Designed miniproteins, single chains, continued (3). Designs and how they scored, part 27

Each design is a single chain, and the fold is of that chain. pLDDT is the mean over its residues in the fold that is shown.

## One batch from the design tools (miniprotein)

Design m8913
Fold by ESMFold2-Fast:
Structure m8913 (fold): chain A 99 residues (1-99)
Amino acid sequence: PDMEKLKEMLEKSGREGLEVIERDPTLRKTYELLLKMNEELSKTKDLEKQYEILLEFEKEVPSSSLAAVVMLTLGLAGIKFTPISKEVYERLLKERGKT
């Protein structure tokens, strides 16, 4: 498939999704938390600090499922998320196992 045309279609869907997110209070809160998390993650390469940022996000976000949908929408709208190390994800999974 034509990757440029596919990208344009996905970006359009992302922009339309952003308009929906801005009008829903729960989705807007999730959007604001995701942007804050992404900005904080972009400022550090320290694994402990990245882990703390992600823990704070998970504690504050209303729903992890909604966060995943909003994150996908933001990505489709052209927002680039900072990559997280496997070690940080493994620590988050271990912490979830305690609850």
Scores: mean pLDDT 73

Design m8914
Fold by ESMFold2-Fast:
Structure m8914 (fold): chain A 86 residues (1-86)
Amino acid sequence: NPHAQALIAEAERNGVITATKVITELSNKYPNKRILSEEEIKEIEEYVEEAIRNAASEEEAEMLRDWKRLSIEGQRKALEILKEKE
């Protein structure tokens, strides 16, 4: 996911190691799928929400929220379009 890689690079420059680790783990677990299942999306959302709650700073939490918005909401929209076409 090019957006996740951009967020990782930004987190490294800003010293936000925890956000980088979470994004890297999620990218490795769910690599480059265009469309995720409902269960996979829910699992990723739960991981990101837990990471946001446990973030060491507001900047770290904001980076995780941006990653969630770019990666997860895009997947949910794609899934809705597929359901509508069936």
Scores: mean pLDDT 61

Design m8915
Fold by ESMFold2-Fast:
Structure m8915 (fold): chain A 80 residues (1-80)
Amino acid sequence: SEAELKEAEELMSSVDPEVLEFNLRLQTLLQQLLTTPDAEKRQQLKEEMLKLIKKHSTPEKAKKYSAAVDAILKAVLEKE
């Protein structure tokens, strides 16, 4: 789970450095996901992240980012 979390963070940081604003938006949404106790609001934030990723990435990359977000949420919520 910690190795999966590290891989997920690495995948997020691998976003194209030329699109720094895109990266900052993803990080902001991820932080909101991690700090939001409401499951419905977490789902909404996740969908917003996926829409942003799909707009700037291929479907295959979108799947990987979705899996990474799910892994992070599972590790954080189940660990604490």
Scores: mean pLDDT 67

Design m8916
Fold by ESMFold2-Fast:
Structure m8916 (fold): chain A 92 residues (1-92)
Amino acid sequence: KVELAKELIEKMLKQMGVTEPVDEEGVENQAELLALSTSEETLREGLRLAEEGRVEEANQLLIEAGKANLAADEARRQRLLELSEQRRAEKA
């Protein structure tokens, strides 16, 4: 998954025609984060968009979907824990 995410980032950079040298370590770190937050299916969709030259759409879709999905799930889980703690404290 990390390697797939790295390839996606590399493809997007190529499509954008980035002339500036990019930190390879930075790209690898971003690939790791992307792989953790994004499913293999979503990565493939992003790759398809990037191949079509829709780099901006691919980037937006991956970031929005991945971050929104994980953040929403984590926020709901955290909220449930906080509510449980509050109710326990108030009803103690």
Scores: mean pLDDT 63

Design m8917
Fold by ESMFold2-Fast:
Structure m8917 (fold): chain A 75 residues (1-75)
Amino acid sequence: ARKAALDKIDAALKAAGVDPDTVTDEELIDVLSKVFGIDRATARKIIRERDAAALLAELLKRSEGIEVEPPAPLP
């Protein structure tokens, strides 16, 4: 789930036609806003602070309804 959420950002950049090698903070903010529906101000704050945890939390919030079950301990 966490890695998949981060992978979705890369896929969204590619789908939006943004070059991942030359992507700027502004382009990333645009993708987060348009594709994931994250407020531009919130996205800018996350990028400015380089807060990967906050970014991941926002992506998980947008994925409401995703299955989340605690792993059963194996014998």
Scores: mean pLDDT 63

Design m8918
Fold by ESMFold2-Fast:
Structure m8918 (fold): chain A 88 residues (1-88)
Amino acid sequence: GQQEQQQREQAVRHIQRVRDEVRDSLKMIGEKNNIPQEKINEYLQRLDNAEQQALQVLQEQGPQAGIQHFSDEVRRIMGEFSREWNEK
């Protein structure tokens, strides 16, 4: 219905905004800590893959499922990134 379409569009915009924020954070942390660009690119590719998967989940299972999937993947990506470069 119309409400479902609006919720899907809002979820897509939310996922895209979070993607941009996480991308900027990865680049900023990478620059500040002199992390090799190849490693930053690996995490950026994982972020792009997570967005694509979340958008597919959103289309197949609905807006809340898509947002939840993206949130879980972002937490995993950022957790691994922090462990590799900021945590001993």
Scores: mean pLDDT 85

Design m8919
Fold by ESMFold2-Fast:
Structure m8919 (fold): chain A 74 residues (1-74)
Amino acid sequence: SEERLEQIRRLVGELQRLAGQLYEAVRRRAPQSVLDALLARIRAVVDQLKALAADDPAFVQELEAALAELERLA
């Protein structure tokens, strides 16, 4: 549905914004509590995207790979 596609686009944008915030936090050597809070928010967005795109295994795999990379940075 169009509503589902709009939700996916919004969540992808939110994921990109949060990833950017995590990269900046890592670059500035932010406290682990800040990194953990950003990762928790990233995981929540990834879980929502995986639920909305459960019929797209390639996209789910890309989301899991992206999450794993972000977790390694923190």
Scores: mean pLDDT 89

Design m8920
Fold by ESMFold2-Fast:
Structure m8920 (fold): chain A 84 residues (1-84)
Amino acid sequence: IDPEEVEKAIDAIRNGKITPETIEVLKKVLEESTDPDVIRRVLEAIAPTLNKEIFEPLKELLEKLTQHPDPRVAELARRILKHY
């Protein structure tokens, strides 16, 4: 995954400019990234702005991330699921 594409997706979330392409980039990062810091940054960015449109396509990946070996990633995923 292109780091520039990831940063652009995070910026789009923070600015409320969420598109289907943004959601696809988020899914790809959460599914394919091996760096827990990258996953954590994405989760931290979506948590305060998460709505039903973002939540539904990411739900399965969020459930999987509750089992992630990094406790910060796992806890963030559990918090997001619990809130939404």
Scores: mean pLDDT 76

Design m8921
Fold by ESMFold2-Fast:
Structure m8921 (fold): chain A 71 residues (1-71)
Amino acid sequence: DAVLQEVRRRALELGVPEDVAELLVEMAEALMRGRKVDLESLIEFMVSAGVPREVAERAVEAAREIAERAR
């Protein structure tokens, strides 16, 4: 899926680890299907996994924007 590949690419470019980038892909897929996602909980999880807060916030926002444009 080109949209999910774009989410993964953007996350990796922002410095998100590959395993954590997969969670952003899952979030984007859920948003594209109209499911609710707790973005604040995801950011806190990413920070706990070692992602800097600013990077986590940017990655989550980028994935949200990509998913919204694909609806």
Scores: mean pLDDT 81

Design m8922
Fold by ESMFold2-Fast:
Structure m8922 (fold): chain A 96 residues (1-96)
Amino acid sequence: MAEEGEKALEAGDYEKALELYEKALKYAKELDADPDVIAYLEVKLAEAALKLGDLEKAREYLERARKYAEKSTDEETKKVILERIDELEAELRKAA
């Protein structure tokens, strides 16, 4: 599902990307996945929401992504995710 979400995002099918990433997120939470995985999926949901112009949804996804990233025990992955969140938050401010 996450790989299918990436393909949808690349193809510009942002609504399909949201659906696929929401399914991947639900599955990840059901399996008690690593916070890094959940944070990554929340970031991808924020990207798709921004492309659709849903600024409120994008903001909520970024807030959740940051909370999960802060729970990460992998400092390198945490840094990459937080940097991407900062970039998307800047895009969100510019779009508002």
Scores: mean pLDDT 83

Design m8923
Fold by ESMFold2-Fast:
Structure m8923 (fold): chain A 100 residues (1-100)
Amino acid sequence: MMSREELLEEVAEELDELAAKLEAGEITLEEAIERVEELAERAEEAGLLNLAKELRRVAEEIRRLLEDESLSEEEKRRRAALLLGVTAGMIRIELSVLKR
């Protein structure tokens, strides 16, 4: 099984990949939600409860974007990608602190 640090690095990398794919139109917001929820489950199983809660919050925010009739599909993808990228950055900051 992965170490805590390895799992955090993998989650951050997966979130960045999802953000890039959303911006490129290669995946749907619904697919992004499913992937983030899978990452939250993995975090919870590893005992990373705060990360799991944050990832579930991110998935819920993307779901709200999906349901927002005032936004274009491109704007929804852009906002979801930004949210995923910011979350990945926060995880990397936590990792830099844990390595000290």
Scores: mean pLDDT 84

Design m8924
Fold by ESMFold2-Fast:
Structure m8924 (fold): chain A 106 residues (1-106)
Amino acid sequence: MLAELLEKATKDVEDRKIVEAIGKGMIEGAKEAEKFREEREKKGWSDQELADKLTEEATKEILETPDPLKQAYIYGYYLGALAGVVLKKTVEEFEELIEKELAALE
């Protein structure tokens, strides 16, 4: 659902710009992962409940945003935040992947 919404919004945008926007969002979301982890613990949410809440917030922000690149960034931000909270072992691999992709796109 969310990915399909982004695909329709960005269909006419250069792939490189979309990847850069998503990547920047994912890095910033991963940096904010601790904040989302604390909120989850305070509210007693499961990983699935956190995922559902972040998906709803991302969908709302994307629908309210007319800029396709900003929509791509918002998608990346919530994806990075969720991965940072739920997949602690994959966070290090995720950080290495993002650094490698950004270096390749420089």
Scores: mean pLDDT 73

Design m8925
Fold by ESMFold2-Fast:
Order: sequence, then C-alpha cells, then structure tokens
Structure m8925 (fold): chain A 92 residues (1-92)
Amino acid sequence: PPPEATLEELLEEAKANSSTEASYYLNKAYAYFYMGKPFEEVEEYLDKALELAKTEKEKIVIEITRLVLKYKYTGKEEYLKKAKELLEEALK
C-alpha cells in the first residue's frame, strides 16, 4: 500500500488514543508536510505532540509518523523499515 494510506491509518489510531492537545500538534505536523514545509518545521510539531502524549501508544504512533515522514523527505528505506518494526511491536 502507498505510504499515504499507512499515514491515514496512523492518524486514525492517534485520534482514538491521543489527548486533544497531542492530536492537534500531530495534525499540524501533517498540514506542514502537505504544504511542502521543510522537515525541520514538521519535526518541531511532532516534538510538541510527543511532549503532550499521555499514553505509550500515542508516543509510538508519533514516532512511527516521524519515521514515515523522514522516509518521504529522504527516500532512505531504513526509516520505513524502522517504522514497520515499531508498528509490529505496538500491535503485540
């Protein structure tokens, strides 16, 4: 499946398990990504989402999102592989 489909599934998981504040900053990170902003600006909002995350599942979803976005910005498959490993661990 395309990376976009995986990101949408991750967003739905985040909304189900995130505080309102964490999901706000996670959504802002995605908005900046779709607007073509530099990764550094996107990462600032991911960092804010991570600080506001209250559950381990929220933190894992934010870190998977960071890795998938790093893959999209760099094309380095190592980030996608690490994201898949974290997702598999979270599903245990």
Scores: mean pLDDT 76

Design m8926
Fold by ESMFold2-Fast:
Structure m8926 (fold): chain A 115 residues (1-115)
Amino acid sequence: MEMEKELEEKKILLIADLLQTSLESARIYLELMTEEDKERLDRLVERMSEKAFENIRRALASWAQLNADQAAAQQQFTAQMKAAKSYSEVQKLIADRLSSRFLKAIEEQRKKLEE
């Protein structure tokens, strides 16, 4: 029963929150993540409560309304990823913009869960 869809949605929500990006960009990033980073994400998702994910859903919806300029920047990044003609072009975009932010955000979120 759609448990795999729930896990995927939770991973996408968490990436979007951690990277301060759109759900669409987060979905693309999830697909392109290394196995090691996917395992780190899986461990983090397992430690989070359902309330935490509901809070993320509400925060992302509010973010789009209150931060139109930031939402536009996120849409531009998503468009760049979609326009990439090769995996190598997408990897360059991720390396420069998301990978270091993602690793830092995972560590910061782990500290919050350990409080």
Scores: mean pLDDT 66

Design m8927
Fold by ESMFold2-Fast:
Structure m8927 (fold): chain A 82 residues (1-82)
Amino acid sequence: MLEELRKVAEEAIKAGKDPKEAILEYLTSLSDEEFDAFVKEAKERNKKMLEKAKQAGQPIYDLMKKEVEEFEKLVEEARKRK
C-alpha cells in the first residue's frame, strides 16, 4: 500500500538513505506472490483515486495521474530487479 511505501521512505530518510532506493529494495524483498498481490491492490486503489480526482477538478486529476505514472515506473523497475 502507498502508506507502507511512505513509511519505508521516511525511515530511509531518517537513516540517511535514498528513499527511492529503499522503496525499490522493499518491493524487491517481497515474494513474487506478495509483489503481484501488492501491485494488483495498488492498481485498483489508484483507479478509484483517479476517478475521485476527476470529480475534484483537472489540476488535481493531472497531479494524481502523474503520481500514479511514477509509481508504475517504480513497480516496473522493482519487477526487473526480481
Scores: mean pLDDT 77

Design m8928
Fold by ESMFold2-Fast:
Structure m8928 (fold): chain A 90 residues (1-90)
Amino acid sequence: EKTIVIKTHFVFGSQEEYDLVNQLIKIALEAEKNGQSIDLKVTVTTSKGTYVFEETINSIEDLMDVLQKVSDLLVQNNEGGDVTVTVTIK
C-alpha cells in the first residue's frame, strides 16, 4: 500500500534515463526480496502523443520489459518525453 510517484523529462540515452532505470531496479529488487509485487504505471508524453503502460511486476524481467517499451518509444523522439511513473507496492 505504498505509492511512489516519479516525474521526470529525458531523452533516450540520457543520465536522467539511467537514474530513473536504476531507481526502479532498486525498488523492484527490494520488493522481490520482501515477497511483494508492484503495480507499475508509466505515462510518457511526447510531441507525437501520450502513451500509458500498466503492468504488474513480479520479477526483474517484467520491469525490464516495460522499460524496453518506454526506451523504444523515446528513441524515435529527439526532443524526449515527459515521464510519470507511479509505483504501488503490495
Scores: mean pLDDT 83

Design m8929
Fold by ESMFold2-Fast:
Structure m8929 (fold): chain A 67 residues (1-67)
Amino acid sequence: HMPTVTLTVEIFDVGSGKTFTETRQFETLEAARKAGNEAVEYAKKLGNPARVTLEQPGKAPETEVYE
């Protein structure tokens, strides 16, 4: 059994008032964190708030909010 890490990225597009949500699964926490960090940096370049949630088997979800 390989642990699956679930990454949920929510980016609020200030210009359109829409929220873009993407959910992806990764085999490693490192890959999930890298993808989450890349999504946050992309949102920052556009001036959009972002929320990232990481879920691991048997652990509480970790949620970070960026503005």
Scores: mean pLDDT 78

Design m8930
Fold by ESMFold2-Fast:
Structure m8930 (fold): chain A 73 residues (1-73)
Amino acid sequence: AELKELYIKRGDLYYEEAKKYFEENKPDEAIKYYGLAASAYEAADDYDRAKEVREEAAEKYPDNEEAKKLLEE
C-alpha cells in the first residue's frame, strides 16, 4: 500500500513536469516525462492512469516517433 502510494506520487510529479514542458514548447522533455509518469503509474498497478497519460502524450504529439513508442508499451 505505502509503496504503491509513493509510485503514484512519483507519477504525479512526472506528469506535472510533462505539462510544464508542454507549455514551454519543449516536446522532447514533455514526451520523456509523460513516459516516466506512465511507468511510475504502472509500478503502482494503476494501469488506467498509465494508459491515460500515454494517450494524452500521443494526442499532444501525434506525429512524434517517441510519443508513438509510448502507445506500443
Scores: mean pLDDT 83

Design m8931
Fold by ESMFold2-Fast:
Structure m8931 (fold): chain A 70 residues (1-70)
Amino acid sequence: TPMQQSIYLARYTALIVAADLYVKLGKIDDAQKHLDEAKRVLQEAKPLLSDSEIQKLQQQIDAIEQNIAA
């Protein structure tokens, strides 16, 4: 439902924002932990999302993951 989708999006967004902030602070272990949780939330949310929405959220994960690996 749209309400359940909004809850998953809010959880995902909080985790992605936290992961990005931890990368900027050089706290890579904390960043990785929050990124891994964001990946799990996205997997749980996939049945509620369109392919386009999934691709957009996956690109956000991939961008942070590349910054951690660099």
Scores: mean pLDDT 86

Design m8932
Fold by ESMFold2-Fast:
Structure m8932 (fold): chain A 63 residues (1-63)
Amino acid sequence: DVNMQELAERLQKASKAVFGREPQQSDLKNKDFLGGMRVVVESELGKQVSMTTLVQALQLVLS
């Protein structure tokens, strides 16, 4: 398993870098946002991240 706090921080930074904004509640249902963020964080971590884990990390960012 990935560190969820580290993944949450990486998602927040990646959202700012790629989309120029913080993640939003609507992004939890945005397949293009989730797919794009998955590619970025997998590249940074050097390992695969499940969509379930990515959504959980995004929920942590939005808490």
Scores: mean pLDDT 80

Design m8933
Fold by ESMFold2-Fast:
Structure m8933 (fold): chain A 91 residues (1-91)
Amino acid sequence: MEAEKEEKERLEEARKRLLETYGIELSDEQLRVNLEVAKKLRAIGLATLIEGGQEYVEKLFKLPEEEQIKLTIEELRKRKDEKGLAEAEKA
């Protein structure tokens, strides 16, 4: 019972934070997915990337957990590859 109340409070805090930080509102089900993704991404050290792009973040947060993780990794890969190519062109 108390664990369920803590989860509801956690969802409400996440909803408020997303609305205040990114201006997006999500369903409780989607917020649960995003909290799990945030835990996994924080463990990998990818939390800072998600703060960068408003349009990307809004699209990302509406997707299922597995797809959010895949898109985040793919976006990082593209950014690292582009940076590597830019440095190769300068050399």
Scores: mean pLDDT 61

Design m8934
Fold by ESMFold2-Fast:
Structure m8934 (fold): chain A 80 residues (1-80)
Amino acid sequence: MKLYYVLVKMPSPKPSPPDAKETPTTVALYVSDTEEKMEKVKNAPLEVLDTGTADSLEEAKEIAKKYDPDLTDDDIVVVK
């Protein structure tokens, strides 16, 4: 079933990794089964990088990894 997603840029409170040349972009992936629940995320004072629909949570993760290859399951928020 299609999932709605919103990808937001997160301000990292931690310094860049010691081997990084630039501060990596950290993101949070918000997913929901309804568009209405995602309006709460879109209206938050957050920088939205991408939004749309995915056929699975795995597809939404792949989209998020294009922005942040180090994305972990802890960076995924399921909005119910």
Scores: mean pLDDT 70

Design m8935
Fold by ESMFold2-Fast:
Structure m8935 (fold): chain A 76 residues (1-76)
Amino acid sequence: MEELEKKAREALKEGNKVEAARYLKELGLRLSFQGRYEDAKEWLEEAIRLGEESDKEVAEQAKVALLTVENSEKIL
């Protein structure tokens, strides 16, 4: 997980918002698989924000991931 955070931060420093959004989306999904739903939602919301500024497809994928995490939290 720290590796994904590092990659996202490096992508942001390079101005690559698309790659940063993709790494944050993957990080959020991995955190949700561990039951860390609050952390997962935080990273997925940031992925949506960055995606909306750079790539609408990545933003939509992150929105779907966020809905999946929210639904998983409610099942518990």
Scores: mean pLDDT 79

Design m8936
Fold by ESMFold2-Fast:
Structure m8936 (fold): chain A 73 residues (1-73)
Amino acid sequence: SKFEEAVKRLAERLGLSDEETEKILEEMQKLNKEVLANIRKTEAEDSSPEAVRKAIADALIKIGDLLDKIFKR
């Protein structure tokens, strides 16, 4: 997937090990699935641009929290 390729490229540039890269990919893939499911649910219940924008904003916050945890390890 494009997401996996992007994470692997970034990990190579940061000098991360293959094991560290794989763990990051697994955690980010899980979060991405949850985020996409939440956005889809929001679209089904209320397709207004504002509702979708709020779902995306929540997703970005969760991604930021995950990145903080990963880099704090």
Scores: mean pLDDT 71

Design m8937
Fold by ESMFold2-Fast:
Order: C-alpha cells, then sequence, then structure tokens
Structure m8937 (fold): chain A 94 residues (1-94)
C-alpha cells in the first residue's frame, strides 16, 4: 500500500517549507521511505531510505541541516524532528 503524509512549516521569517513523507513497497514488498523537502523558492531535497533506517540516518540529517544552514538554521532541526515523526506515523499505517 502507498501512503503519503505532509507537513508544512513556517520559519520565523515566514518562509514556507513543505515536507512530504511517502511509504511504498519495493519489489520484495518491504517498505521504502521517501522524504521530500520543498521550499517556496522550489528548492528540493529527496532522501530515500529503507524502512526504519531514516530515523537512524545521521548522514541524511546532516544533509538536511546543510541545505538550510545558511537560510534558516533553526528550521533545519524542526524539519528533521518532523520528518522522523511523519516517517514513524507512515510506518505505523503500513
Amino acid sequence: MEQEERGVFLTPENVRIELRVRAYPDEEGNPLIEVVLETEEGEKLRVVSRSGEILEGREDAERIRALFAETSANASDEIIEKSEKLTREELAKQ
């Protein structure tokens, strides 16, 4: 089963960041987790991980922080926390 969950965040500067989390089966039926970050400027980051790995993926968390570090450092931590929560919620729906 495919499922998508969305989160929308506003930075203190009112910059809109959209987080989307999808869970879908691979060819073996194991869930894959896809996290997509979009800004109102159209900037995108996509992280694809196997079920459960994204919550432990320090490299992906560092990439998300680096992406937003010079635009809104505080927003990057909130995005990581929300992506972990949404990923957990999507896994629970499967």
Scores: mean pLDDT 55

Design m8938
Fold by ESMFold2-Fast:
Structure m8938 (fold): chain A 90 residues (1-90)
Amino acid sequence: DPELERLRARLARLEAELRRLVDEAIAAGNEAALAAARELLAELAELAREAAALLAAGASIEEVERRILPRVVAAAERGIAAIRAALAAA
C-alpha cells in the first residue's frame, strides 16, 4: 500500500524531529513547549488504546495501520507545530 508506506516514512521523520524538539525544550526549560509535548503524548496514548482495541476485536495489522496511522501522523504534525510555536515565543 503506497499510502501506508508514505505515512510510515513521514512518521519516522516526525519521530526524529519530535525527539530533537523535546530535547531543546528540556534544555531551555520551556514549560509551554513541555506542556505541548505532554498534550501530544496524551493524544498518542488515546490512539494507542484505540489501536489495541481494534487488534483485540480481531482487526489485522494492516487494517489498524490504515485506520490509526493517518491520525498518528496528523497528531504528531500538530504537536510539533505547537512545540515549535512555544519555543519561538520564548
Scores: mean pLDDT 88

Design m8939
Fold by ESMFold2-Fast:
Structure m8939 (fold): chain A 107 residues (1-107)
Amino acid sequence: MEEELKELEEQLIEIGKELIEKAIELNVKEAVELVLELRFVEAADLLIEKDPSLKHEMVVLAVTAGLLIAAIDFILKLMGVSEEEKKERREKIRKELEEYKKELEKK
């Protein structure tokens, strides 16, 4: 269960990284901030508004992210994880995405 949870968290981070990369390429600062808040659907929507040709790619990423979040939340609930530990896990994901953003901004 913990190994499966880590794999899902890693997949979610990869989606977040892809959304950050697209947001930086399109110069959509607001979409980057939404990804760092784990608001992937709203981030994808802003990217579609900026470049409608990305609609299919962004919808797939947003739907996949939503399914991963639901699966992660369900597993955490089954494991009896505390709200404090859930917050720590969310913060770890946010930090990995923030580090990736900083790496991309260095050019």
Scores: mean pLDDT 85

Design m8940
Fold by ESMFold2-Fast:
Structure m8940 (fold): chain A 94 residues (1-94)
Amino acid sequence: SPLESPLTPEQKEEFHEELKEAYEEIDKVEDPEVRKRLLTLLTAAAINVAGGDLEGAIANLEEAKRLAEEAEPEVAAEIKEELDEAIAILKEAL
């Protein structure tokens, strides 16, 4: 149903765990505007998943990966790794 999460309970838990790890890495971003935009994109992705919009969630996470490349190099790689894991979970549910 478009009003129900298309993820299994296990996929939903794993998705939220990967998002939590991404949030922790984003907290290390020193540029407050970059950090704010990354947090906004991750929040939008979580809302999309809750609404059953997996394609919208993937698009927001992929945009967050692109924006993370503009963060400090030492943090961008870890953010991208966690976002790739979250995207993989969503793609498995499609």
Scores: mean pLDDT 82

Design m8941
Fold by ESMFold2-Fast:
Structure m8941 (fold): chain A 69 residues (1-69)
Amino acid sequence: SEIKKLSQEAAALYAAAAINLAGAYAMEMISEKKGPVFDEQKELDEEGYKLLKKRYEEAKKKLDELLKE
């Protein structure tokens, strides 16, 4: 069903967001070393997390609307 598909998509997007957040955390652990390469990677991890979180929340909102009828 459409509800089941959206629920599965939301779960997948949540998992992707969690993986991206873990990457950002790993970068934080080595962030005492400063330089252009580390700064660029840190920005990419944060942008990726925000994008995945936004997509997750959008999918969840669509699911909630379908459940409400």
Scores: mean pLDDT 67

Design m8942
Fold by ESMFold2-Fast:
Structure m8942 (fold): chain A 94 residues (1-94)
Amino acid sequence: SLKDQAIALLEEAIKRIEENKEKIDPKLAEGQIQYYRSLKAEFEAATTEEELRRLLRHAIATERHMARYYAESEPILAEIHEELRRRLEELLAA
């Protein structure tokens, strides 16, 4: 389902942060993992396609903003945000 695929992408992003923790500011890594876990819970709680599509659009916008924001200071975190944004956009378009 759309929900299950979105949740899987968030879990993959969490795993990528954990695998790269040595190259990311520890507080930023922990904060981002916590945010993705919260977002995962929001997707799990969503009961309608309208809610899911709204969450996806919001997540895509947030990931785009964060990728740009961290591009120079935290390039690995920015790459993780950019890949998640791209994959969420592909999911929304399918």
Scores: mean pLDDT 90

Design m8943
Fold by ESMFold2-Fast:
Structure m8943 (fold): chain A 100 residues (1-100)
Amino acid sequence: ELEDIKESIELLKQMVDEAEKAMKVNPERAEQIARDLVEKAIEIFEDIIKKSTNPEIQELAKKAVERLRKILADPSVTPEQALEELRKIIDELEKAVEKA
């Protein structure tokens, strides 16, 4: 369980780094790259909710999904802001997992 969640966190971090690089290579695709990243992150967090038996981790993952869905619904959020918010969410989850 905890090992699977740590693997998901590493994957999320890698996805954010790759998206940031892709946005620098093609800035005109930045909005689409960020949107695709956020959608994939939601899937990963929903999987964490289903697999985790830790209530704190489940609650953080649920809040992450809610926050990320608001980002997708808000056209005023920039690609850079979306990446920054996702990084904050990942950091909070990582800290919770390390305390578990």
Scores: mean pLDDT 85

Design m8944
Fold by ESMFold2-Fast:
Structure m8944 (fold): chain A 81 residues (1-81)
Amino acid sequence: SELAVTIPALVEQLLDPDPEVRLAALEELISLLEEHPDEVRPILERIRPYVLMRLDYAKVDPDPRVAAAARELEARVLELL
């Protein structure tokens, strides 16, 4: 599916030096999880250790908006998986 390419790419954007890019990636991941949970679930399961590692770093991001969005996404990922 298109999401199988999009989701890993959004997770990689959490490495971007621009906090606006990191925030947008987290917000898009949350949106995709809300709109397409059944399609998103198997994709996240395949890359689960990598996603959780990226979120661990994002949760301590110096931008508090990024940190808050990362905590929200992690809660939703753990509930979905």
Scores: mean pLDDT 88

Design m8945
Fold by ESMFold2-Fast:
Structure m8945 (fold): chain A 69 residues (1-69)
Amino acid sequence: SEAREIALELAEAAVKSLSAEQTGEALVNLARLARDDPEMLAAIIEAAREAAKRRPEVEEALREIEELA
């Protein structure tokens, strides 16, 4: 889906240019904004899982995002 593509691109950009803490914060904020959009929230969760594979420090943010689902 388009939402999935956008979420993955944002996560990749964040991992390349931001610290792990900033990446986690950005993804959590996006998930909070998408709480009433199940498709977008699912895409953000997938993007956060991919980010956590590259940056294990993002695991805490991923857990918070998964709680929003």
Scores: mean pLDDT 74

Design m8946
Fold by ESMFold2-Fast:
Structure m8946 (fold): chain A 81 residues (1-81)
Amino acid sequence: MEELIEKVEKASELARKAGYDDTGETILRLGLKAAKEGNEELVESIVKSAELYAAGEPSKGASLLTSSMIRYIGDQIDKEL
């Protein structure tokens, strides 16, 4: 859990340093929930998304992050309802 939280915090900072503050906030919020739940796959996707933003490929980063969010939200709705 702590290792996943650290990865999420670093990914958020990476996106913000690349000039994407709103994306960094989204990564932090979504990633912290995923890390607390032990969802390593989602945390890895979030890290890869942040790396794409930092590499100058924000469209690919946004696509990966959005797909990851949609899947996560769907899974959470099914569990909570």
Scores: mean pLDDT 78

